# Designs tried in a protein design run: designed miniproteins, single chains, continued (6). Part 3

Each design is a single chain, and the fold is of that chain. pLDDT is the mean over its residues in the fold that is shown.

## One batch from the design tools (miniprotein)

Design m20078
Fold by ESMFold2-Fast:
Formats: structure tokens, C-alpha cells, sequence
Structure m20078 (fold): chain A 65 residues (1-65)
């Protein structure tokens, strides 16, 4: 299992835990995460997802819809 796959699993799990929709795409070595749901919960998910990305040394961009 690569660190990218581990990150995707964690990002989706964070979304499920916080009750927001999380979509993950990888493009040109950058992981794009789109979060949709309640604003406060989406902001909390964004913070946790960025923390996990930093721990794994991954380049990640997060978008809230």
C-alpha cells in the first residue's frame, strides 16, 4: 500500500466521521480533495485532512463546495 492510498483511505474516513462528503482525486502528483457538507464540519475535515497530508509528506489541495 502506497502513502497516497493510505491518505485517501484516511481522508474518506475523516469525512465519514464528521458527516461530510469527501472526494479524492490524484492529478500530476497533486492530490485534490473536495469536501461538501456543513461549513463548520467541512472546515474541521479540511484541517484534519491537511494534518494527515503533512504527516505523510504529500502535496494536497483541499476545496470546500
Amino acid sequence: VTKEVAFKVRAIAIGTELGVEVRVEEKDGVIHVTIRGDREKSEAAKRRILEEAEKLGLKVEVHIE
Scores: mean pLDDT 83

Design m20079
Fold by ESMFold2-Fast:
Structure m20079 (fold): chain A 65 residues (1-65)
Amino acid sequence: MSDAEQLLELGRAATAAIRARRYDEAIRALERARELAEKVLSGENRELALGYIDLLLEEVRRAAA
């Protein structure tokens, strides 16, 4: 599996977990996506991806509280 495919899979897993209200699972998937994005993306693409993931993490953590 390529890094891009893995990022997409983690995004799909996070979305499915959010829809199922499995917030702990969603947080784990998003944290893994963040780590992978930091390693494999660069420049504007990295900044955009990390910003989006951080926004989702904040929303999910707020919903889980």
Scores: mean pLDDT 83

Design m20080
Fold by ESMFold2-Fast:
Structure m20080 (fold): chain A 65 residues (1-65)
Amino acid sequence: MMMEKAKKTAEEFKERYPEAIVSIEVEGDEIHIKLDVEDVTRYVGIAIDAMGMAFEAGFSLKVEL
């Protein structure tokens, strides 16, 4: 159940930022997001949204540029 919720939330998140998100992967209890953004403010905003997503799904988060 948690894994299915995480995948659905990850797919919705990809659709929200398709130009900034290179990949989202679920590895065990961690959501791994790779971003391609040059603006630090945009990066921080996306990372905060991603933290909310991971927390709601009950997963830890790793964000990479």
Scores: mean pLDDT 73

Design m20081
Fold by ESMFold2-Fast:
Structure m20081 (fold): chain A 74 residues (1-74)
Amino acid sequence: PSLAEIRRQFNQRLQERLAEALAAMPADASPAERLARIREVIQAVIEETTAAHPDLPIDPAKMSAEDALMALLG
């Protein structure tokens, strides 16, 4: 698949996983707890995407989560 196709797939998966994770949180969860959960989901989807596409020039073990996210978002 092209990088553009991988980015589209990543964006779709990220949106779905974030919606599910946030919906599962308590209604009274603090902003800090919600932000921590968002970061956790982003990290998981980055790792899943890079594991599925080993030819990607994105290694989450060698770069920050922010850099990996930016590379996958475009």
Scores: mean pLDDT 79

Design m20082
Fold by ESMFold2-Fast:
Structure m20082 (fold): chain A 92 residues (1-92)
Amino acid sequence: SAETKKLRLEAEILLGMARIELAIAKMIGPDEELALRAAKLALEALKLAKEAGDKELAEEALELIEEAAELAPENEEIKKILEEAKKILESM
């Protein structure tokens, strides 16, 4: 219970950071590097959400990764992150 709450909080913090990076990427023009950083942070949040058993939080993380992929549709690393994220969510 205490460990689950810690994992959820850590996931929420990482998601908040990812949302900020993605918002900046949109504001300065579609910035591929910031979109990639947002996707990486959201993937880490998704992994923690899975460990915490929080499917809703994992779905929020996937949505952010999908938004990052839309900003940088040709970025192969973001595409790989999106594929990994989908597989993790399907395993929940």
Scores: mean pLDDT 88

Design m20083
Fold by ESMFold2-Fast:
Structure m20083 (fold): chain A 89 residues (1-89)
Amino acid sequence: NGKKAVELAREALRLAEAALRALAAGEISAEEAAEALRRADELLREAGELAQKSKDPADQQAFREELARLLAVVRAHEEAARRVAAAAE
């Protein structure tokens, strides 16, 4: 179901944005942010698989738009994202 893929991608975006903002604010450690981003990555992987199974171009487009939003959030928090990548080994 492509609608479920978009829902999971949005959940991944919310988790990633919250973790990167909390890290930037000094509210969590880089290791805690890395764990949250690992969970977001799992949700995004599941969302991508469901989007492929839908085969509906509109659902695939909606998924790509949510992925673009996630990439924009990572870029906006680039320094925090680098710290997470370093902590994730």
Scores: mean pLDDT 76

Design m20084
Fold by ESMFold2-Fast:
Structure m20084 (fold): chain A 68 residues (1-68)
Amino acid sequence: MSEEEKLEIFRKQGEETLEYLKENPDREVIEKTIELVRGLAKKAEEAGLKEVAELLRELAEKLEELLE
């Protein structure tokens, strides 16, 4: 699987996760998802996957807004 294919998968999964949690808000699930996504963003940044890290950071920010 190419890096571009991985990026597309991450983008789609992030969009699907955000949509699902908007329609089915569960605070505990959202909080756990934010922790997972922030951890993955940090690992992606360390691995030099800048685009993946940026998508994950944006997803975490949008998920955080669901807790407001």
Scores: mean pLDDT 78

Design m20085
Fold by ESMFold2-Fast:
Structure m20085 (fold): chain A 92 residues (1-92)
Amino acid sequence: GPSPAAERVARAATRAAIAAAEGGPEGAARGAGAAIAGVGAAALSMFGGSQEEVAADARSAAEAARAAAEASGSEEAREAAEEAERAAREAE
């Protein structure tokens, strides 16, 4: 199955994306990128990606979630981005 840490990044990045979309089209576009990156990290962990590769993709997803939160100005997106950052650290 997927890495629990990578799954948490995917869930948190998706939550950040949904919250950021409420802030308008800039937040929606950046949030979509974060959700895609988070799902990619979880998929990589399922299909035999190395721990290093999964950790790198998880970190990228968390950074994208932070960018979406900043673009949207949403506190809910910010909280979700912080959860993604914590989960990405666990993937290291």
Scores: mean pLDDT 82

Design m20086
Fold by ESMFold2-Fast:
Structure m20086 (fold): chain A 74 residues (1-74)
Amino acid sequence: IVLRPGLPLEEQRKRVKEALEKNDKVEITAYGDSAARAALEAIRETGKEDKVVKANLYNVSDELKEEFKKLGIK
């Protein structure tokens, strides 16, 4: 699943939640801090961090990258 600037944050969260519900394994790609934060919120809300096999984070702060690592996501 790919999250880009220009999508509303609620739509981005919804897409991540739907991907986690419909798939056994999910790879997330997020561009920018807003997209990365939306993905983190969706993952935490669903409690399905074990399904996220990889997070490709571009133009994202080190603080947010560390939050993904704390969930066991690389």
Scores: mean pLDDT 77

Design m20087
Fold by ESMFold2-Fast:
Structure m20087 (fold): chain A 71 residues (1-71)
Amino acid sequence: MEELKKRLEELDRRAKELAARARNEEQQSQVETIAGLIREAEKALKEGDLEKAKELLDQAESRINELEQQM
């Protein structure tokens, strides 16, 4: 749980940094998708669904890595 919570905080921080750097509508849309995945992961953690939270954080991190390559 604590590891996933720390991972969520780190990915949320990175997503906010990407939001500040977004230059066009496509990048803004990708940031919104990432933010949505992070919110779903937070909900899963609060519900005690650690497997779902991990999967959602894995998806968010993958999308963050892809967006960072475009910037």
Scores: mean pLDDT 84

Design m20089
Fold by ESMFold2-Fast:
Structure m20089 (fold): chain A 98 residues (1-98)
Amino acid sequence: MSAVEAAKKGGEEALEGGLLAVKNAKNVEGVAAGTAGALAGAGGIFEAEVLKNGVGAGRSAVAGGLAAKKGGELAGGDKEAIEEGEEGLRLGLLGVKL
């Protein structure tokens, strides 16, 4: 897997997890964290696909994954949002290291 491919997948996971965290949010902090995750994930996808910047995309996926995970935790333990956030973080780290 290339750095750009890993980072793109990480951004996709962060976007998905962030949107789930927003959907299941119990408070304003959950909405903010999920929104941050979705925006950073989308940014990572853009950086990977348009800019071909694997390191930038990977960093965006890491930030998005962490925010999505936090949003899922604030949603009372939304397992899907947490798992998508963790996968975004994992793939983002691979994108930075490859």
Scores: mean pLDDT 84

Design m20090
Fold by ESMFold2-Fast:
Structure m20090 (fold): chain A 80 residues (1-80)
Amino acid sequence: MTPEVKEATRATLRAALPGYEEEVKEMEENDYPVSKLVSFAVALDILSVAASLAGDEETARRLRELSERAYEIAERKEKE
C-alpha cells in the first residue's frame, strides 16, 4: 500500500470499529441467519488483514476478535 492508502485505511477502520462492535452485539442479542453471521465474520477477518497491512496492529487485533466472536455466535445457532 502507498503511505496515503495506509493512512486512509487506518483512519477509516478506526472510525468504523465502534460500529462493527455494535453490529456484533446486535447479532448476539437478535436472531440473525447463520449465513449473515459467517459473511460478517469473513468481512471482519479481511478488514483485520487490511488494518495489519496498514500498520495498525491494535485495530487488526480488535477486528479479528470481533470476527472470532461472530463465528462463535454462528456455531451456537447451528447447534440449536
Scores: mean pLDDT 82

Design m20091
Fold by ESMFold2-Fast:
Structure m20091 (fold): chain A 82 residues (1-82)
Amino acid sequence: MVSDEEILEGVADIVIGVANLLASKGLTEEAVEFLVKQAEKLAPRSPKQAARLLEKAAELAEKAGDLERAAELRERAEKLRA
């Protein structure tokens, strides 16, 4: 039996995989936007998985040199985990 949380974890894993693929092709800003939009959709069902997507978005934003956005995304992730 697969719980809703296990399904949502699997969805987050796929979303992160797609974002990593986009970033590997130089589409880092698109990857960050994709992760943020998916996190917003997941937040009502799994704040934990949404926070995980925002953490990944922050990591990619930081690698792109957008330190302010990375900090904002990490703060959003922390609030979802609280």
Scores: mean pLDDT 84

Design m20092
Fold by ESMFold2-Fast:
Structure m20092 (fold): chain A 65 residues (1-65)
Amino acid sequence: MSHAEQAKEYAEKAIEAAKQGDLKKAQEYLYEALLSFINSSSSESAAEAGKYANIGLDAIDKADK
């Protein structure tokens, strides 16, 4: 599995945790997604991982209100 695929999976889990109101799990999954994204060497994979990270951050920010 590529680092970008791993980052996408963690980002999706972060979004689902945020939707369920579990901000702690959402932040933990988002952190794992960001670590996998940083270790991605592909520009295409990095761009996709960044997109999911932004969606996850927005979901967490929205749930934190």
Scores: mean pLDDT 72

Design m20093
Fold by ESMFold2-Fast:
Structure m20093 (fold): chain A 83 residues (1-83)
Amino acid sequence: NLEKGEKLEAQGKEAYAAGDYRKAAEYFFQAGQYYFKAGDYEKAALAYQNAVDAAKKAGDWKMVEQIHDFLKEKKEEIEKYFE
């Protein structure tokens, strides 16, 4: 659902502005998941990149690694649909 992704992205931006980078990373990652389910692969990729940035600021390198790996898989997957 696109709407659910947009709400989660807004929550991520609010958490990021408040300095709660770990919570921001969680919200952005969830937003990306909903954007992907909605077929909006561009918004999904951007949300995952925002999650990586927030995770880096939180010092959560495990989360950074997990999101990077997931983003690489999603990039390869969406490229399959372009002819």
Scores: mean pLDDT 80

Design m20094
Fold by ESMFold2-Fast:
Structure m20094 (fold): chain A 70 residues (1-70)
Amino acid sequence: SETEKKLEEMKARADELIARLAEVDPVGAQGLRLRFEHLEKLVKEGKITVEQAEKQFDEDFAFAERRLAA
């Protein structure tokens, strides 16, 4: 399904970013892992759409991307 495909794509992006962040900020990496797991749970429970989860994911992970760029 489209939802499953988008969740797999988000998970791949999250795993890559978390792995890179874990090398410099293990606590921050764990925080991102928990945020992603929460978003995945909300989509699976039908509480939010996958599109809403993508928006929230981009917002939550923007901070980590800035941290990695510094």
Scores: mean pLDDT 81

Design m20095
Fold by ESMFold2-Fast:
Structure m20095 (fold): chain A 71 residues (1-71)
Amino acid sequence: MKAQLEEMVKRGRELARETAAALVAAGVLSEEEAREVERLAEELLEAVAAGDMERARALAEELRALVEAAL
């Protein structure tokens, strides 16, 4: 179901952007760290869309580690 996958990717991008902006506003992330979070989230969504679940898991772990390191 291509339309549902497209909507999931779109919603994921929206959520990642909103989360990054909220963390910058809260002083948790710098603008540079927020850009890196957005980049990793974009790559994660692309991997999911491509069906590359191994890459998606690796990117999710990198994203988690980056956010945890910033806290």
Scores: mean pLDDT 74

Design m20096
Fold by ESMFold2-Fast:
Structure m20096 (fold): chain A 100 residues (1-100)
Amino acid sequence: LSRVEKIARAAKNFLDNAVKQAKENAEKGDPETVKKTLENAKRLLDGFIAEMQAEADALSPEERKKAQALLDEVRTYGDKAISEIEKLYKEAEKKVQEKK
């Protein structure tokens, strides 16, 4: 369980940083970098979920239920973070097109 908790914390920290970087680059008028951050966030979230699932599969049935709750929490957190980055990308892209 401790390993799943550690991965969940790492995933949430990564997502927080990805949103922060996306906001920073969107404000700089760099939609390409925001898009790369979005693609990287999607890929790494999938990787974190897969790693958490592998660790959960090695646990007892009782601990596996707790691990599943953490997996669901990370999925929900990730969905919100990815949605935010997608909005930032669309807004940055629109602003670049409007200045043309």
Scores: mean pLDDT 84

Design m20098
Fold by ESMFold2-Fast:
Structure m20098 (fold): chain A 61 residues (1-61)
Amino acid sequence: MSQEEFDEEVDRALGDMVLALAKRLMEEKGISPEEAAKWARDILKRSGRPDLAEEVEKELK
């Protein structure tokens, strides 16, 4: 497995995990989709992955 291929898998897994957690927060805590999207975006930006933040935010709209 190349480093690039491995990084893509890690990026997808990170995005999927953050998206799943955001959806769970909406379901269990009743936070709005806007708050969930903001939370997910902030987490991914702090991880240095703003591209993933944009993708996850669109999925949560």
Scores: mean pLDDT 74

Design m20100
Fold by ESMFold2-Fast:
Structure m20100 (fold): chain A 65 residues (1-65)
Amino acid sequence: MLTRLEFDVARTLALAPRPLSAREIAERLGLPVSAVSRALNRLAEKGVVERSVEGGVTLYRAAAP
């Protein structure tokens, strides 16, 4: 099951028009980057989000429906 934070992070990515960094998600949710990074790692382990590296920056997106 997703925690509330994991759900909020996943929803933010699902509604985003492009992949987002952990910093951008943290800014949008008003949360520390450390908390968002922890949630993103768990979501990636569950296959809910996909991570990619673009220009040396790790970006995340929601897994396609």
Scores: mean pLDDT 81

Design m20101
Fold by ESMFold2-Fast:
Structure m20101 (fold): chain A 49 residues (1-49)
Amino acid sequence: DISKKIKTEEDAFKALLEELRQLGMEKEAENIVNSRKYKEDIKKGKKLK
């Protein structure tokens, strides 16, 4: 089951986003979130728009 691994990676990802936001890099944080979501969607066979 991949869900436990995803949970651990998600926690690390959230920590990274928090650090970027504290540095005032809100746009960079948003871009990283969007890129990650799109790559995960591709891996799961979702359509891109």
Scores: mean pLDDT 68

Design m20102
Fold by ESMFold2-Fast:
Structure m20102 (fold): chain A 73 residues (1-73)
Amino acid sequence: SVLEELFKKFDKDGDGTLDAEELKEFLKSLGRNPTDEEVAAIIKKYDKDGDGTLDFEEFKALLSEQADGSTPL
């Protein structure tokens, strides 16, 4: 799927997760320019394990919310 290919493109370590730096680069690829604080807030919102990374399910939840365009990032 396009979503799985997109996730793999930004998962540079191949761990199956996105860290704060990889998430920031992903958001920049969407034409966003988030601050480190905004990236940390996104991770905190979706990171249920508290490890500071997003897995594929959490990444899908983030994309679903971002596609709605209701939040000013």
Scores: mean pLDDT 73

Design m20105
Fold by ESMFold2-Fast:
Structure m20105 (fold): chain A 111 residues (1-111)
Amino acid sequence: DRFREALLQVLFESLPPEVRAEVEKIEDPEERRRKIFQYFLDFVKSTPKEVLVPAVVTLIRRTLRLLGEPLPSDEVLERIAEEAVERLKKAKTPEEVEEILLEAVRRAAAA
């Protein structure tokens, strides 16, 4: 899944250096993926919506650029990010964070 792989790459590159070093030591790809999304679940829970919306916008833009997909208008991108952040604040698992962000990227690509 090209969207999932591009999202994962952008998220990995967005990790603090210390967290990225820990993630790189994980040999199991599934455990590595879970650790990345666990970090972002914790980040979402500790970060206010006003900071999260611009962060999600940046994440979507970087992911679409990696895929060679055209960018939607800033208004559309902000709406998708706002909706994603509302869902992220209610997320309970790393798997839910992955699916919410993946859906946001897919919606932006389809816009």
Scores: mean pLDDT 87

Design m20106
Fold by ESMFold2-Fast:
Structure m20106 (fold): chain A 57 residues (1-57)
Amino acid sequence: SAEADKYTKEGEEYLKKGEYDKAIEAYEKALEIDPNHLEADVNLGLALMKKSISKLP
């Protein structure tokens, strides 16, 4: 849906800025609207992975 696509794009922008928590929130919103949104699902996994490894000092 257009709304799910909007949140997926917002997540991508946050991901590019290193704002992983905001990216995760945006992708989760996309998946609430469209649970079958493959792009949001894949990118949510990437954002979660980047958040875990970005906790380095």
Scores: mean pLDDT 82

Design m20107
Fold by ESMFold2-Fast:
Structure m20107 (fold): chain A 68 residues (1-68)
Amino acid sequence: SQAARERLGRLLVDLVVQEQKELNLSVEEAMALARRALDQLVAQGELTPAEARRVLEETRARLLELAA
């Protein structure tokens, strides 16, 4: 369902933010992690490319907000 895909996107953003803190990653390293995970979800049919792009943009925005 669309609601399940939206929830999956939010969980991925939260996971990437948590991993950045735990592993002391740069924003670029955390974004590479997010992109790799999203590419796998698209390959598996769990997300569309458009949904993955939106989640990637939301992840970047949140990481930059937390860095400010």
Scores: mean pLDDT 86

Design m20108
Fold by ESMFold2-Fast:
Structure m20108 (fold): chain A 70 residues (1-70)
Amino acid sequence: NLERAEELYEQGKEAEKKGDYVTAARLYKDAARAAREAGDEELAKKAEENYKKALAKLNAIDPEKAAKVE
């Protein structure tokens, strides 16, 4: 499960690099959940922080899509 959390986190970073903040936010949120389930609090915190940043960027571009990601 930890390996899955790391995979989701890296996929989120890749989506963010492409400017796909909807996909990035969803992947970071999933990574944070998976990391917590695996007991990796550090990864969970990093994923949660990146989720919030991606969501903030998405809200600046498309507030309706940002609301639906939550």
Scores: mean pLDDT 82

Design m20109
Fold by ESMFold2-Fast:
Structure m20109 (fold): chain A 65 residues (1-65)
Amino acid sequence: MSPLQKEEMEAGVEVVAVAVKITVTERQYKKNPSPEIQKELEELRKKLDELSEKSNKLHKEVLEE
């Protein structure tokens, strides 16, 4: 119920949303490989990594309360 816990929950939702987009885009790439879809996958994976790092940092901060 701290503001930090709410931010952690919201970050978790964003991670899930990006992971779903990656799964859908990977399936599209397997059916029709294109440079555009490959670029989208790279951008989504980079975004997931950034969000995961942010989520891990928030989780650590919550645990340190």
Scores: mean pLDDT 79

Design m20110
Fold by ESMFold2-Fast:
Structure m20110 (fold): chain A 55 residues (1-55)
Amino acid sequence: TPLTPEQAKAATLAADLLEQNPAPSAADIAAIAAAAGVSVPVALALVIQNAQALA
């Protein structure tokens, strides 16, 4: 599905984080949510989706 600009930013940050740490912490996910302007559950979903897409 097409992403909003905020979700696209969150997905980019999630991809960068996953390259450095394949098992990100709750604090890392909260940082992505704050930086991208999305909610924590949305950031978590995008991290999981991005990890699945890169598998």
Scores: mean pLDDT 77

Design m20111
Fold by ESMFold2-Fast:
Structure m20111 (fold): chain A 65 residues (1-65)
Amino acid sequence: MEEELKRLEEEAGKLVKEFIKRFEEHKDDPEIVAKLRREALERLVPLGLEIARLKRKIEEARRNG
């Protein structure tokens, strides 16, 4: 469970770095930046929810122990 959480957090971190790099590459094109923002939200929000769910499950297990 903690291993899964760490893996998801690492994936989220990599994804954030990739989007930052792409934003920098296209910073002079506001239309592409807007598209990248939508893509970032579409990909990062589900990951954030999955991470939150795993954190809650870990805390519930700790609370019941």
Scores: mean pLDDT 79

Design m20112
Fold by ESMFold2-Fast:
Structure m20112 (fold): chain A 65 residues (1-65)
Amino acid sequence: SLKKTAEGILKIGEELAKSVPDKEYQEKALELGKKAAEAMEKGDDEEATKYFREGVEEAKKGIEK
């Protein structure tokens, strides 16, 4: 199920976001993760991939500053 896959990805993203020390980048990563999950639930794999990649980059910035 796309919905269950999206829920799983969002949950993993939330746990990873908790490790980001910069709160601003943590919030951005979480928001992008939610957008990726929503796009995946709608079957928009390209949009989901884009938001997922952007969320990872924001999380990385929050870890590295």
Scores: mean pLDDT 75

Design m20113
Fold by ESMFold2-Fast:
Structure m20113 (fold): chain A 85 residues (1-85)
Amino acid sequence: SAAELAALRAEAERLLEETERLLVKYAVMSGDVETAQALGERVRELERRFEEAVRAGDLASAREILAELKRLHEEVRELMRQKGL
């Protein structure tokens, strides 16, 4: 439904913004720009795939990609925790 697409979109946008913010903080505070850049490329690829799924009206793929984005967000949080950030 349109309401479900809007909700998935809002959740994805919030999660993308938070993950990118964490990656910037990680790069600045750790100096590990290469790892931050590689993770940022993964975030951008998931964003691209999510937008494509939403445009196609493929709710199943959109939900799956959102779940992958949530897992990547947890990877970034874990990385920061390991670095004491």
Scores: mean pLDDT 88

Design m20114
Fold by ESMFold2-Fast:
Formats: structure tokens, C-alpha cells, sequence
Structure m20114 (fold): chain A 111 residues (1-111)
């Protein structure tokens, strides 16, 4: 059910925002910005500096995944527990979707 899946992902994103540190939220924003850059420019080629930044982001996300591997959050609306890292992933996805909303017409025009 696409609507149920969207509601679940939105609830997970809110839960991550409420239960994450400012540093974790900043890392989520940096991940979202990287995804947006690639998505807005299908022919985008990473510079050496961007490759280093992406590698650093990947390493920082792996460290958070290890730190929070046993951390679960309770999602009241659905009566389930989710991994903190899965909830952070949903938050990144929400940030990407919101950033791309005004850019969708620009991408269509570039085709």
C-alpha cells in the first residue's frame, strides 16, 4: 500500500528528527544534499573533492550504524519498533524529496 508506506516513512522521519543529536541531523542533511546533487544532474560527474566528501560521509554513516546497531525507536502510530539508523534513512529520504519538489520541473525541462 503506497499511502501506508508513505505514512510509515514520514512517521519514521519525524521519530528520527526527535530522537537524533544535532550532529546526527547535520550528517543526515549532508547525505541528503549529496543525493540531491546527483539526482538534479543525471550526467553529474564527481570531482576529486566531492569523491573525498562522499567517502567521508559514508565512513561517518558506517560509524553511526555501528554505534546505534542495537538502538531501537518505538513508532506509536504503527505499534512497532524500528532501528534508529532505518529512521535516519527515512529522514534523509524526506529531506531529498522536499529539496527536489521545486526542481522536478527543471529536470523535466533538461530532458
Amino acid sequence: DPEKNRALLDAMAELAEENSSEEELELAREMAEDIVKVTENPDYVLTPEEKERRKKLDEEMKKLAEKHKDKYLYLEEFGVTVKHMEALGALVGKMVAEALKPKREELAAKR
Scores: mean pLDDT 77

